# Designed miniproteins, single chains: the designs that were tried, part 60

Each design is a single chain, and the fold is of that chain. pLDDT is the mean over its residues in the fold that is shown.

## One batch from the design tools (miniprotein)

Design m2064
Fold by ESMFold2-Fast:
Formats: sequence, structure tokens, C-alpha cells
Structure m2064 (fold): chain A 74 residues (1-74)
Amino acid sequence: MDDIMDAFHARLTDLVRAFRAGELSPAEYRDRLRAVLRDFAARLRAAGDPDVPSDAEIDAMVDALVAQELRRLA
């Protein structure tokens, strides 16, 4: 479990860093963030975790995280 969480946090940190550095557009950041969250959910399902986010919950999290970074730039 912890290894899955650590890998997820590292991937999120790298994406946030790249987006803040201007290396990713908002659309690219959204797409990569969705892929990271879906991979994380798939790994949780494989590990038998009962609290796996649904696709709708993943989309809501992506929207919230993208909006958060866009507000930071305003």
C-alpha cells in the first residue's frame, strides 16, 4: 500500500513541478493527471483496497486540481 502511495505522490509532484515550470499546457497537465489517477486507482483495485475512486471521482479530482493550479497563476 505505502509503495503505491509513495509512487503516486512522486508522479503528482513531478507533474505539478512541470506544469508550474511552463513545460505542460493546462490540457496536457489534465490528461497526464487523469492517467496518473487512473493508474493509481487500478493499482489500488489490484491490491484489494475497498476505497478505490470511481472514474467520476477521478474526473472530479482532476478538475479540482487543475482549477487549483490555474487559480495560483491568476
Scores: mean pLDDT 80

Design m2065
Fold by ESMFold2-Fast:
Order: sequence, then structure tokens, then C-alpha cells
Structure m2065 (fold): chain A 69 residues (1-69)
Amino acid sequence: MSAEEAIEEGIKRVEEAAKAKDAEAASQYGLEGARRLEEILKDAPEEEKQKALDELDNGGVRAVVENGG
């Protein structure tokens, strides 16, 4: 799985949980997505890891906001 695919999958799971009004699941999927990105990018520079994590976080926040959270 690429970093881009991991970000997209993570955001999608957060969005599905937000639509279901499950804040705990949304938080858990966000953390699982971050952990997966850290594993995929373990040998990448810290700046690259942080950028990917920021993209996942920003996308997840947007998904929650767009679904009334």
C-alpha cells in the first residue's frame, strides 16, 4: 500500500464513522491510519512523514466537519 492509498483509505474510514455518528470509531480509524503511514514511511525523512500525517489529519477533520461534526 502506498502512502497516498493509506491516506485515502484512512480518510474514507473516518468519513464513514462520522456519517454513522460514531466519534470513537472516527478517532480510532484516524489513529490506525497514522500508524499505517508511519510504518509505510518509516525510512523516509521526518518532514515527509509529517506532511503525510498532516494530509491524513486535515482530510479526516474535513470529513467530520462536512458530516456535521
Scores: mean pLDDT 79

Design m2066
Fold by ESMFold2-Fast:
Structure m2066 (fold): chain A 77 residues (1-77)
Amino acid sequence: SLEEEIQKLVEEANKALDAGDYRKAAESYRKIAEILEKQGKTYEAAQVYNAASELYRKAGDEDKAKEFRERAEKLQS
């Protein structure tokens, strides 16, 4: 199910965060946001895209941080 897929991605993100792997955590959060967006949960998707954006920033990936911040803003407008 999509709920089981999200739970698995959350577990992968938590494991990555515990390891200090911000890039891998950001990737997992991006995938969660994409699933939520496809489900029409645009508000929740925007929140998770913002979380992914911050994690990409911590990973030093400013281009992806900006991309997903802008995606979150667009979903809220």
Scores: mean pLDDT 89

Design m2067
Fold by ESMFold2-Fast:
Structure m2067 (fold): chain A 71 residues (1-71)
Amino acid sequence: SELLERGRQLVDEAEQALKAGDLETATRYAQEAIRVAMETMRTNPEDVPQATGIALAAIGILIDAGGLKKK
């Protein structure tokens, strides 16, 4: 699924931005990955397990980015 590939790409880009200390870019890509994952769940119920994985990974990045801003 193109949506699943896009979601994974967005998670990878968010992780790279997080490792580089670019918390704003990491947050933006992670939020977009969640939107793509939600759209995948809505349009392709068969892909729910994979889309859930993408959403959880992106949520983890958002939590990490938020925590790092306060440190």
Scores: mean pLDDT 82

Design m2068
Fold by ESMFold2-Fast:
Structure m2068 (fold): chain A 76 residues (1-76)
Amino acid sequence: MEDLEKYKEEAVKRILEEKFPDATVKKVYIDPSKGPLGVEADVPPGKLPEIQRFADEVIEKANKAKTKEELEENLK
C-alpha cells in the first residue's frame, strides 16, 4: 500500500480539524525516520498545548496501523 503514509496524514488532519474547528492544520509529520512527529497549524491563542497533545496521541494511533483498515479502527 504505497499511499498509507498519505492516508495517515489526511486522517490525522481531518480528526484534528474536527476536534478543533478553529484550527487549520498546515502539515502533519507522520514518519519518525524523517524527524520529529507533530503538526504545524494555525490555532487560537491558548489552544496550542491542547492541540499538540491531542495530535501526538492521534499520530501514535495512526502509526500503529499497517493497513488502511487498521488505520480506520485505530482512529475510532
Scores: mean pLDDT 76

Design m2069
Fold by ESMFold2-Fast:
Structure m2069 (fold): chain A 63 residues (1-63)
Amino acid sequence: LSAEEKAELEKRKAELQAKIAELEAELARLRADPNADPQKIFDLEVELGMLLIELGVINTILK
């Protein structure tokens, strides 16, 4: 990887980490609500899973 490509991946990693933190906070809030929609929780868990996979791929490339 070029230095420029590495910088772009580091930026994307930071954006993914911020989004993951937001989704984890929303999931914690919804899981604490006994009236929360199970489908909404499922949708957010899927989104979180996809972001975690992408983060893992970027971390592997940045080694």
Scores: mean pLDDT 85

Design m2070
Fold by ESMFold2-Fast:
Structure m2070 (fold): chain A 98 residues (1-98)
Amino acid sequence: GLEEQVEALRKELDELLKEAEKATTDEELRALLERARELFARLQELRPQLPEEEARELLEKLLELARALLDAATDRHLLLDAIALILQAIGELLELEL
């Protein structure tokens, strides 16, 4: 059900954030960024069914993850991709305020 999908997203976002803090290689960071993008896509699909508060909380977790990836990244392409994810998450948050 929807509640189970939300809890799975929350758990996966929290686990990825912990992995981002421990990541030491560009390969690890790229894998985490790809997983973050997959979680963002799943969140976008669920968003129309979510209460505004839950959508905001999950988007804020995704933004925190994207910022952690940006802080850890040393490769230019990883930096740009992390910035793109941050901007996409901010865009979704701004739509909640419309």
Scores: mean pLDDT 84

Design m2071
Fold by ESMFold2-Fast:
Structure m2071 (fold): chain A 74 residues (1-74)
Amino acid sequence: MEEKIEAVRELLRKRLREEFPHLSDEEIERIVDLLTSLVDNKEKIKTLREELKLSDEEVLQIGKLYTEAVEESP
């Protein structure tokens, strides 16, 4: 439902700003949009690595933050 998706997006934005303070607001929004999209997980990982130039460790940390956001959202 839209309310749950927005709660996940807001929590994810907060966590990404805390863990990756060097990322711009535009990069954070791109990550949030990508993770909450309906595209395949392989395409999400590829986009994070190729478009945003994130390391494998950063991609894993972002995946963890997304899982935590989904679990903590109402």
Scores: mean pLDDT 77

Design m2072
Fold by ESMFold2-Fast:
Structure m2072 (fold): chain A 70 residues (1-70)
Amino acid sequence: DPEGPIANFFRLFSKAVVYYLKGDKEKAIEYFKELLENYPHVVEVFLKTAPKYYSQEDVDFVKKLLEEAK
């Protein structure tokens, strides 16, 4: 069900983004690790749709953080 896990994904993603914008990159990466471990399918769907709503630079940056989180 895409509605349930997507809602929780955006909650965690929002926390990661907020910490990143505050300059707390360590906390941001920690939340990205949680996303990759618990919601890998939602992350895949997000990366597929994100270019419609986010810049390519932001999408590539998120991909880089997810790679660092592995």
Scores: mean pLDDT 71

Design m2073
Fold by ESMFold2-Fast:
Structure m2073 (fold): chain A 65 residues (1-65)
Amino acid sequence: SSAQREARILEIQNYLHENVPELLELDGDVLRRIAEEVVDRLGEDASTEELFAEAERLAREYLAS
């Protein structure tokens, strides 16, 4: 559902804010884009652990670029 997708996106954004705060210095929407890509790739029904692990991995790759 749209509400479930949005909830998962918000959870990922909050996780990244706490664990990869350097991303906030790149673009105002970068955390949102990473969260959306992760949910679209893994699905909104993926576990919180899987979503967070993939989001952090992608965020670290984004910072290394």
Scores: mean pLDDT 80

Design m2074
Fold by ESMFold2-Fast:
Structure m2074 (fold): chain A 64 residues (1-64)
Amino acid sequence: SLQQRIFEFLISLGISQGTAYLQSEKLVNLYGENLHAIARELVKFLRSLKLDAKVEDVLKQLNA
């Protein structure tokens, strides 16, 4: 599922299981299958954690 892909992506970046789960659930509930909106919000979230992130790279990970 898209939620599982977001979760696994966040875990791969070193984000805790609890935070990754809540963030993936929140984004899918708010945006459904809108990958661009999800990628934009993920970039905002990751940058708030001082991680370098770009929408294009996030979209590539979610569509792999």
Scores: mean pLDDT 86

Design m2075
Fold by ESMFold2-Fast:
Structure m2075 (fold): chain A 91 residues (1-91)
Amino acid sequence: MLTPEQLAARAKAAAERIEKVIEKMKSLGLLTDEQYEKLKEVAEKLRQAAENGDPTAALKALGEMGRILAEIKEKNPEAYEKIVSLMNEEA
């Protein structure tokens, strides 16, 4: 199990990468306005959780992110594939 400090550090790094990927996805037209706003809100919650050292909030934010990505995959599989590619490029 990750320590709260390790989880917070990983959450902050994930939030930064997610923000960059979200902006690229929006610029490429892969996200609807609703999906973009939801992803930005979740990324902000993840960043706040990291700053506050709240592993429960960080895990909940990651879970919400997963749900949004699953919805994108269901509605637009091509966009989801490009999103996964962008995430791998930022890793």
Scores: mean pLDDT 76

Design m2076
Fold by ESMFold2-Fast:
Structure m2076 (fold): chain A 101 residues (1-101)
Amino acid sequence: GEREELLREAAEKALEAAKLLTQSPVSGEIGEEAIELIDEAVRLVERHSTDLEVLLLAGMAALQVGVAKLLIKKGINGDEEAGRRALELAREALELARRAA
C-alpha cells in the first residue's frame, strides 16, 4: 500500500544519505544535521514498517551512520558537497517517513 511504499522510499533515501556520509564523512553543522535527520527517519521507519526488507534497509542506514560518526571522531574529513547531498537526501527521507506515519 501507499504507506509501505513511502516507508521503503524513506529507508532507501536514508541509506543513500548514510552511505554518502560514510564515503565522505563531514563534521560540523551539515554532518550533525544530516545524522539527526537520518536517525529520526530510521526511527519512524522501524516504528511503522512491518516489511522485513524495509526494516533491513533502515538497519543498514543505522549501521552506516554509526560508521560515519566513528570516522568523523577519528578526524577523517570528507567533501562538504557530498555532506550537503547527504543532508538533502536525509530531509527527503524524513519527509517521506512523516507522510507514512
Scores: mean pLDDT 86

Design m2077
Fold by ESMFold2-Fast:
Structure m2077 (fold): chain A 84 residues (1-84)
Amino acid sequence: DELRAELDRLIEEAEKLIKELQNKVKSVTDPQLKAKAEEMIKRAKKAIENARKLTSPTQLRVAIHELKEIIEELKKMIEEIDKQ
């Protein structure tokens, strides 16, 4: 259950970052940056939806790795928007 607990914590973190990015993207006037951020939000939401359905240890480890990368990408996008 340690893997499930870790994955659930990562899902929670990713969801918070998605909400933050969604709020920030409303103020983005650059069409390319806005489109990039929106696609990132879409991909992150899909990964979370898929992750919630997983039960096998192997699948959970892969999902943990994927969500860690997604969280890093979301943080970088938020930073990029904040630097405008």
Scores: mean pLDDT 87

Design m2078
Fold by ESMFold2-Fast:
Structure m2078 (fold): chain A 65 residues (1-65)
Amino acid sequence: MEAARREEVERIAEAALEVGAESVEFTGDEIHIRYPESLEKEATRFYSGAALIAIAEGFRLHLER
């Protein structure tokens, strides 16, 4: 993983945890973020931003409950 891509991955993980995500997992080119149902609106906002960033960095972003 390139340094810039790694930094972006770390930033996404930190942002997800700040929003209250339960877990963040990285598998190859995929990022799986689990969030509680009670944070649906925050997860929706995060998804819009994070999905665009993940696409730009070549990752596939998945939000799970």
Scores: mean pLDDT 66

Design m2079
Fold by ESMFold2-Fast:
Structure m2079 (fold): chain A 116 residues (1-116)
Amino acid sequence: KVEENYKRALEAIERIRQALEKLEGFEPEVRTVLGVLADAGEEAIKNKTPEQARALEALADGMADYLRHLAEKHGNPALREVADAVREVGRAMAELIEQNDYEAAKKIIEELRKLA
């Protein structure tokens, strides 16, 4: 389950990286979302509580809903792909933190920061 969550997060990050190359606008919004998600992940690791892991998941879901709404309004399938992948990364990262796999979660945060 831990290995599966790490793999899921890395695959979702690769999907974000590929979608960024096809984005026609909204790059600043996407990079801001990725930076906020990385910051929230670091805070969840620092506090090491189930409540912080759930807050990270809720934040990722909210940011994904926002990007999805923009994607639908503007007919941007690459942005929709980013939205779906952001939700997946946030959920997988929250699961890793809840399972005390902080090293895997830190590696995911590092990959997010490279894209932000």
Scores: mean pLDDT 86

Design m2080
Fold by ESMFold2-Fast:
Order: structure tokens, then C-alpha cells, then sequence
Structure m2080 (fold): chain A 72 residues (1-72)
């Protein structure tokens, strides 16, 4: 059952945009980590387009956690 709000997704997306810029900036130095982060963001965007707000939130959170570990 979806427990994520549309407003909460907007806040997560703002944070993900910042992380996406960092990932793209490091694509030459850390290609594997960058690819994993970008894949999670694509999965989140796809889930949101399909109306799966819960899965979208989970993928965005996972992308942020991975970026903090590998890229930030």
C-alpha cells in the first residue's frame, strides 16, 4: 500500500537532482558507481510514471544512500 506522498517525492527528487549532478561529474573517475546510481534514478522515474509512488520513493532513497557511500 503506498505510504509516500506526492509532496515527499518532490523533496526526494530535489535531493536526487543534486546527487545526479555529482554522479555525472564523477562518471569518468567512478563509472561503475555512477552507472548504478543513474540506474536507480531511472527505475524511480519509471515507477513514478507507472503510478507506483511507493517503489519510486524506495528507489530514490537507495540512489541517495549509494551516492553518499560511493560518490559523496
Amino acid sequence: MPEASEERLKELKKRVIAVQFHALAQSETRPEATERVLRLIREADRAEEQGDTYSAEQYYREALELAERELL
Scores: mean pLDDT 74

Design m2081
Fold by ESMFold2-Fast:
Structure m2081 (fold): chain A 69 residues (1-69)
Amino acid sequence: GETEELKQQLIAQLEALAAQAAALFEKHYGIPAEYSVTLIDGKVLRVTIRVGDREFVQELNVDEALEAL
């Protein structure tokens, strides 16, 4: 349905933003940066960026994010 299409678009946009953020961290620290976006229980999107021994985690409620669009 339309809601599932919006969820897929939200995930794709967050993956793109995470990739951009990881590239900025890599440029700033001068070492490789990794990123991942995972959906937990269909409700929470977890964005993780790792650069060396540092890890940055942000969680987003899918329903709240879709309401904000």
Scores: mean pLDDT 79

Design m2082
Fold by ESMFold2-Fast:
Structure m2082 (fold): chain A 82 residues (1-82)
Amino acid sequence: MEEEFREQIERFKKDGNALIKEAKEGKYSVEELKEALERAKGEAEKLIKALREKGLFELAEELEKLMKEFEKEVNEIIEKKE
């Protein structure tokens, strides 16, 4: 169970890093980046809730930090494109 959640967090991190790299390369519009951010936030919130319900508070905090960093980087890219 904990290992499965850790795998989900690692996938989130990998997918987020790939999106940021491609966004910096100019492969996404501002609208696509805003949609991607809202999807990522929704997915992260669901996973954080599940982690907290299972008592996996350290993993929940790790995912919250990853989500905040991802949101910051995506917003910086959006601001530079607008």
Scores: mean pLDDT 82

Design m2083
Fold by ESMFold2-Fast:
Structure m2083 (fold): chain A 61 residues (1-61)
Amino acid sequence: SREELLARLRRELAIFRELKAYGVEAITPQNKEYVRFLEELEALLREDEDAALAAWLEYRG
């Protein structure tokens, strides 16, 4: 369901917030790009949950 997908997205973002706090995003260019995507996704999730969910699912697809 939408609620289950949003809960999963929020959990994944919470995990990556921890990694970002330890500077993991600075290790490799690929990792840094992915963390930037997650940062943008967090911002989008605060403004438009459906758009954030769509972006996350597109990335997974």
Scores: mean pLDDT 74

Design m2084
Fold by ESMFold2-Fast:
Structure m2084 (fold): chain A 74 residues (1-74)
Amino acid sequence: VVEELIELAEKALTDPSYLYALAVLMQENEEEIRKAPSEKLEELIEKLEEVVKTSSGPHKLLAEALREKVKSLL
């Protein structure tokens, strides 16, 4: 599931609407995300940081919230 989250974060760099799909997938798979290797969670955080830097308005807020959520699961 973390690989799919990383892919959605990458797609969000081009189309921020993918952040909503990412948010839903994170909510539905929180336990699996907690069990993921820390290296993969750090990769996801790095991708979300890129989305934060390229986004504005509500999408930037959502990307920041998702980044903090992943950090809380480390």
Scores: mean pLDDT 81

Design m2085
Fold by ESMFold2-Fast:
Structure m2085 (fold): chain A 88 residues (1-88)
Amino acid sequence: APSLEEQLAAALRAAEALGVPQEVIDAALAMPDPAQAVLRLFAESAARLAAEHPDWSREERLRRLAELAGVSPAALRAMLDTAVARIA
Protein backbone atom coordinates (compact mmCIF):
# COMPACT_ATOMS: atom_id res chain seq x y z
CA ALA A 1 0.00 0.00 0.00
CA PRO A 2 1.29 3.54 -0.72
CA SER A 3 2.55 5.51 2.30
CA LEU A 4 0.77 8.73 3.36
CA GLU A 5 3.94 10.62 2.35
CA GLU A 6 3.74 9.10 -1.18
CA GLN A 7 -0.03 9.82 -1.32
CA LEU A 8 0.45 13.46 -0.25
CA ALA A 9 3.29 13.97 -2.77
CA ALA A 10 1.07 12.59 -5.58
CA ALA A 11 -1.90 14.78 -4.50
CA LEU A 12 0.34 17.89 -4.41
CA ARG A 13 1.73 17.16 -7.91
CA ALA A 14 -1.80 16.88 -9.35
CA ALA A 15 -3.04 20.01 -7.53
CA GLU A 16 -0.06 22.11 -8.72
CA ALA A 17 -0.40 20.81 -12.31
CA LEU A 18 -4.14 21.72 -12.38
CA GLY A 19 -3.61 25.19 -10.87
CA VAL A 20 -5.28 24.65 -7.49
CA PRO A 21 -4.70 27.96 -5.62
CA GLN A 22 -1.93 28.00 -3.01
CA GLU A 23 -4.41 29.08 -0.28
CA VAL A 24 -6.49 25.91 -0.95
CA ILE A 25 -3.34 23.76 -0.82
CA ASP A 26 -2.23 25.46 2.44
CA ALA A 27 -5.70 24.90 3.98
CA ALA A 28 -5.58 21.19 3.05
CA LEU A 29 -2.06 20.79 4.50
CA ALA A 30 -3.24 22.47 7.76
CA MET A 31 -5.81 19.66 8.30
CA PRO A 32 -5.06 17.48 11.37
CA ASP A 33 -4.97 14.15 9.42
CA PRO A 34 -2.74 13.94 6.31
CA ALA A 35 -5.26 11.44 4.83
CA GLN A 36 -7.85 14.28 4.88
CA ALA A 37 -5.32 16.53 3.07
CA VAL A 38 -4.83 13.85 0.37
CA LEU A 39 -8.60 13.50 -0.17
CA ARG A 40 -9.18 17.29 -0.24
CA LEU A 41 -6.35 17.90 -2.74
CA PHE A 42 -7.51 15.09 -5.08
CA ALA A 43 -11.14 16.33 -4.81
CA GLU A 44 -10.10 19.90 -5.77
CA SER A 45 -7.93 18.53 -8.61
CA ALA A 46 -10.75 16.28 -9.90
CA ALA A 47 -13.25 19.18 -9.83
CA ARG A 48 -10.88 21.40 -11.86
CA LEU A 49 -10.16 18.62 -14.37
CA ALA A 50 -13.93 17.97 -14.79
CA ALA A 51 -14.53 21.72 -15.37
CA GLU A 52 -11.72 21.90 -17.98
CA HIS A 53 -12.80 18.66 -19.77
CA PRO A 54 -16.59 18.19 -19.32
CA ASP A 55 -16.66 16.04 -22.51
CA TRP A 56 -14.28 13.40 -21.08
CA SER A 57 -15.48 10.14 -19.50
CA ARG A 58 -14.80 9.38 -15.83
CA GLU A 59 -12.13 6.85 -16.92
CA GLU A 60 -10.36 9.47 -19.10
CA ARG A 61 -10.40 12.00 -16.23
CA LEU A 62 -9.08 9.39 -13.77
CA ARG A 63 -6.27 8.46 -16.21
CA ARG A 64 -5.32 12.14 -16.65
CA LEU A 65 -5.47 12.80 -12.88
CA ALA A 66 -3.17 9.78 -12.29
CA GLU A 67 -0.77 11.04 -15.01
CA LEU A 68 -0.60 14.50 -13.39
CA ALA A 69 -0.06 12.88 -9.97
CA GLY A 70 2.82 10.83 -11.45
CA VAL A 71 1.17 7.45 -10.63
CA SER A 72 -0.74 4.69 -12.45
CA PRO A 73 -4.58 4.75 -12.40
CA ALA A 74 -4.47 1.58 -10.23
CA ALA A 75 -2.11 3.31 -7.77
CA LEU A 76 -4.40 6.38 -7.64
CA ARG A 77 -7.42 4.14 -6.83
CA ALA A 78 -5.37 2.40 -4.10
CA MET A 79 -4.32 5.79 -2.65
CA LEU A 80 -7.94 7.04 -2.52
CA ASP A 81 -9.16 3.75 -0.96
CA THR A 82 -6.35 3.86 1.66
CA ALA A 83 -7.06 7.51 2.57
CA VAL A 84 -10.83 6.88 2.88
CA ALA A 85 -10.25 3.76 5.05
CA ARG A 86 -7.89 5.73 7.33
CA ILE A 87 -10.42 8.53 8.08
CA ALA A 88 -13.48 6.24 8.30
Scores: mean pLDDT 80

Design m2086
Fold by ESMFold2-Fast:
Structure m2086 (fold): chain A 58 residues (1-58)
Amino acid sequence: SMFEKYYEIFSKYTDPETAEALARSLSLGGYSLEEAERIARKFPETVAAGRAAARELG
């Protein structure tokens, strides 16, 4: 399924739990694998920003 392919892409850039959530979300949107890879490549920066925001709460 497309979910497994998205999960493989996202798991290269983020933690398994986040990768699963993103793969599930994109599998509903009909994204191509090339589009998913392009999105995933930005996640190292996005994850860093998200972790910084989470630190303010915890």
Scores: mean pLDDT 71

Design m2087
Fold by ESMFold2-Fast:
Structure m2087 (fold): chain A 75 residues (1-75)
Amino acid sequence: SREELDRRLGELSREVAAELRALTQPGVKPSKEELKALLERMIARLEELLPEADPEQQEQIRLQLEDLRARLAKL
């Protein structure tokens, strides 16, 4: 179901935003290891959703995966 997948993608996006915000708050100095762990978890979760997605959702997920993998490679 597209609606259920859209809901799960929205929840994942909110979780990522919340965790990144927590790690990037003033006075918080995230370790490379913490950022790497977060990015790896998010990549894994998106890869799990990819086979269930329609072609439009797959393109959106692939773009997000590309961004997250690029961030991980820079660490």
Scores: mean pLDDT 77

Design m2088
Fold by ESMFold2-Fast:
Structure m2088 (fold): chain A 86 residues (1-86)
Amino acid sequence: SMIEELMKEVEEIEEEAEQIVADYDAGRITPAQAAAKLDELLRRMMDIARQLVAAGASRDVILHVVGVILRLVGYLEQARLDLRQA
């Protein structure tokens, strides 16, 4: 289904976010690079969220997606804060 395909994209974004955070925590990427990558993931996630709402996704699916968005926003805000401290 369209919802199942979109949820696989959500899973891929979650995995990419974990990799970005791991690379950032290990010092492999700069705060600016982490912020740029996380901003791109957040934009993709917002597009997927709109598609899921339009497709009539369940409350549980929407709540999961909101949780992912909030985590991405938190990571992005931390990277942006770290950039301002540099």
Scores: mean pLDDT 89

Design m2089
Fold by ESMFold2-Fast:
Structure m2089 (fold): chain A 100 residues (1-100)
Amino acid sequence: MISEELREKVLAALKKAGITTADPDALLEEAARLLSENGLDPENVALLTLAAGLLALGVPREEIIREARRLAEENGTVEDAIRLIIERDIDIGIELIKEA
């Protein structure tokens, strides 16, 4: 269950990362579930931001959990999560251009 304060903080961070979604509540619920099923804190703003952003970009769940665990181990910030989302979005864009 996501608090209104946590929701506002994560959505603001996702906007900074350039992530847009038609259903923010469904995205945050899926991200929180993915984190909790893997022993990660779904109430951590940085972890929830990273998981939601990477899910929105279509990143495989196994990669999301690997990156989220690394961010947690490094005591990463929301700004670190935003940077990681932007870097992944750029990498996906480059791969699409290479296949064209």
Scores: mean pLDDT 82

Design m2090
Fold by ESMFold2-Fast:
Structure m2090 (fold): chain A 70 residues (1-70)
Amino acid sequence: MTEKQKKAIEYRKKADEYIRKGDFINALKAYQEYFKELGLKKGEQFYTDLLNKAVEAERKALEDARKAAE
């Protein structure tokens, strides 16, 4: 039990760190492990919302890179 709690906290910290850096793809992967440790499947609506944010962030990063290259 204690190990599952520690792993869940570790994955949540990693996910929060990735979100702060704008790395939503890696944040999504970390949250998937977090939900798995808690015995939840995909965290329902929250997981879906985070996936949508990851897709939007990747698209925006590509657009920003193109604008910077002129």
Scores: mean pLDDT 69

Design m2091
Fold by ESMFold2-Fast:
Structure m2091 (fold): chain A 80 residues (1-80)
Amino acid sequence: AAAEEEERIERWLALLREAGASDEKLELLRQLFDFFRRKGFVPDLDALSDEQLRELARKMAAIPVEVLREALREAEQIEA
């Protein structure tokens, strides 16, 4: 259900915050996740264990803000 999908996204973003992601980085990651989700390219987060989710969150939180901004900019151009 859409409500369950939104809860899963919020939980994943909370793990990213705990891993050290700034509010700016969380906003960029949310926008990128929404973009890829609309295109059907995002993996099912429910299929991941809590340990795998925490590991993924730590890796994503380590991505520089500049890289995330560029990725979002490219995603926005694809939607045009």
Scores: mean pLDDT 73

Design m2092
Fold by ESMFold2-Fast:
Structure m2092 (fold): chain A 78 residues (1-78)
Amino acid sequence: ATIKLDVSEAVEILESNGALEAKERVENALVYYIITGDKEAALERVREALEEAGLSEEDIERVLRAVEKAIETYDKQA
């Protein structure tokens, strides 16, 4: 199934930090949101992946903001 969530902004932040391994974890958290509707749990999983990848607090906030915008856009389409 093709996910219509735009993670491009989040991926660009991960790439600039050399943390592209976190991309799959972020995508899995978004799939979790699609299946469960639990936005808080999905965002927590994203945060954990970013912390494990060693991102700064500022970059973690930027990725979380991008993911939250992607979720809001997806909700308007669903």
Scores: mean pLDDT 76

Design m2093
Fold by ESMFold2-Fast:
Structure m2093 (fold): chain A 100 residues (1-100)
Amino acid sequence: MAQRYRDIGDQYMQQGNYDQAIYYYDQAISIDPDDSRAWRNRGGAYLSQGDFQRAIDYYDRAISLDPDDSTAWNLRSQAYQSLGDYQTSQQDIQRSRQNR
């Protein structure tokens, strides 16, 4: 069930409809709060809208659930870079490169 809502969210992301993507990721998270990919992709929607602080908050959750998700580390580094926090951004890039 959670997987299906995440897949619908991913479709809206592909269409650039970030508000609908967020809605369906929220449905996925409400069913399975441990769906790290739903948290990551929700962060991606906020990153695409320029809401860097919310993106970071959701990437923090995704990383806490799956610290091996190199994509989450990389996307969080982009959000920190956009906020001017280059030190944290560089640490996240290093983590992203070490995950295999």
Scores: mean pLDDT 87

Design m2094
Fold by ESMFold2-Fast:
Structure m2094 (fold): chain A 56 residues (1-56)
Amino acid sequence: MLVQTVRDTFGGLEKPVLLPKGTVLEVVEEIDEEHWLVEYKGELLVVNKSDLEEIP
């Protein structure tokens, strides 16, 4: 499932990675109610679900 950032946000596991508004990401899994694990350019990042929207 493809999603995009609705605002500038940070994703990461160990280090914050800046994800500008409109960054397209693939959802790998749901970690919890507030966080998704996404793939961005071959890296796995934890991102706040509220900062993401599904691409139709």
Scores: mean pLDDT 81

Design m2095
Fold by ESMFold2-Fast:
Structure m2095 (fold): chain A 75 residues (1-75)
Amino acid sequence: SFVSRVSRRVRGWMGRMNHVVSVTTSRMSSTSNPNTRTSVSVRMYRTVTRMNRRMMGMMRSMSVPNRTRVMSSMM
C-alpha cells in the first residue's frame, strides 16, 4: 500500500543517513586536518537536513497514527 511504501522509503532514508554518518565519522577519524573535518561535517549536515525535509514531506501524506509511529521511530 501507499503507507507501506512510504514507511519503507523512510526506513531507507534513515539507513542512508546512518551510512553517511558512519562514513563521515570514519573519514574524520582517519584525518587530522581541521579544514577537511569542517568541510566534511558541513556536507554531512546539509545531506541529513535535505533527507529530513524529504521524509517530513512524505510523512505529511500519511494518516495521523502512522505518522506518529514513524516520528517515534525517528526519535
Scores: mean pLDDT 62

Design m2096
Fold by ESMFold2-Fast:
Structure m2096 (fold): chain A 99 residues (1-99)
Amino acid sequence: MEKIRELLEKKGLADEEIVEVSWEEFMADPEKYIEKAKGKVLVIKDFPAKDWLLWSPEERARFSTALAKIKPKFLILTTKYDSKFFNQESENFAVIKVD
């Protein structure tokens, strides 16, 4: 949590409402989060970064489509796995390794 707070302070988002969800809960019903997380900071915990490369194109498209519908102000994915493919921080997106 400390790394998330520091990142949000750096981005000027410390006062924004945070919607937290686990990866499993989010993928079980992503439409539930369309209204809840719109224009807010969405934190998706336990992102399976290690397994992401093994996902089907259909599963990747499903996740990307859900994010496009939600339109969060900022997206944070937390993962226990360090991946060079996910070490990219953008204006609207970050992946954070947590212990």
Scores: mean pLDDT 71

Design m2097
Fold by ESMFold2-Fast:
Structure m2097 (fold): chain A 85 residues (1-85)
Amino acid sequence: SEEEEKAVDALARFLTALKNGDYETALQALDELQKLIPSISGTLYKQLKTAIENKDPLKAATALMLAVAFGEIPEEIFYRAQLKV
C-alpha cells in the first residue's frame, strides 16, 4: 500500500540518518515513523528518541532490532528499508 511505502521510506531515512550521524534528520524521521507504524509503542519511541539525543547509534540500533523481533516494527518493512540504506 502507499502507507507501507511511506513507512519503508521513512525508516530508510531514519537508518541512513543514524548511519551518517545526522541526528536532527533521524529525529524528524522517527516522528514520521510513529505516525506511519501504529504498532510502535510510546516506550520504543522514547527509547529511540533518548538514544538519538545522546548520540548513541548502537542503542538506537539495539532498540530497533528488539522492536522487529517483538513485532513493533513489521519485519517486511524493516527488511525493505534496509535494502534502501
Scores: mean pLDDT 85

Design m2098
Fold by ESMFold2-Fast:
Structure m2098 (fold): chain A 79 residues (1-79)
Amino acid sequence: GSNQEQLQQIREQIYRTALQVALERGYSRERAEDIARAVVRYMEYPGTSISTLANQAGVSPSTLMDILSRVSRRLAEEA
């Protein structure tokens, strides 16, 4: 339905924005994709452990938090 399509578009927008931010920071495509998945997961479920997501993405928790802040800011500017 339309609502499911809108939610999927939002998820894809978050993923693309996070991927771009990670690539701009000098991460490889593979690492940037892992980071983008971690950002999407955290934004959908804010109670998810930052440390766990950062470890899965192969970055420090502080690095993932910084990327999350930049992604949130960029998405707000595009809204």
Scores: mean pLDDT 83

Design m2099
Fold by ESMFold2-Fast:
Structure m2099 (fold): chain A 70 residues (1-70)
Amino acid sequence: MEEVRRERLERELAALKKQIDTLYDYLGIPEEEKQRIDAELASAPSLEEQVELARKHLNDLVKKIKEKNK
């Protein structure tokens, strides 16, 4: 992976994790659950896959919020 692309993906992953943390706070997710999910996201073998998993998880959290508010 090229240095520039790696740095960009690391920034994207950090931004996604920050958004996920904000939604965790909003949803009242307990610390144990946060740690479990974070470990799952970090289990992907490549940075590209970690970004994709984080993006999917963020979308799932957004869907849960919309479902609750109906």
Scores: mean pLDDT 76

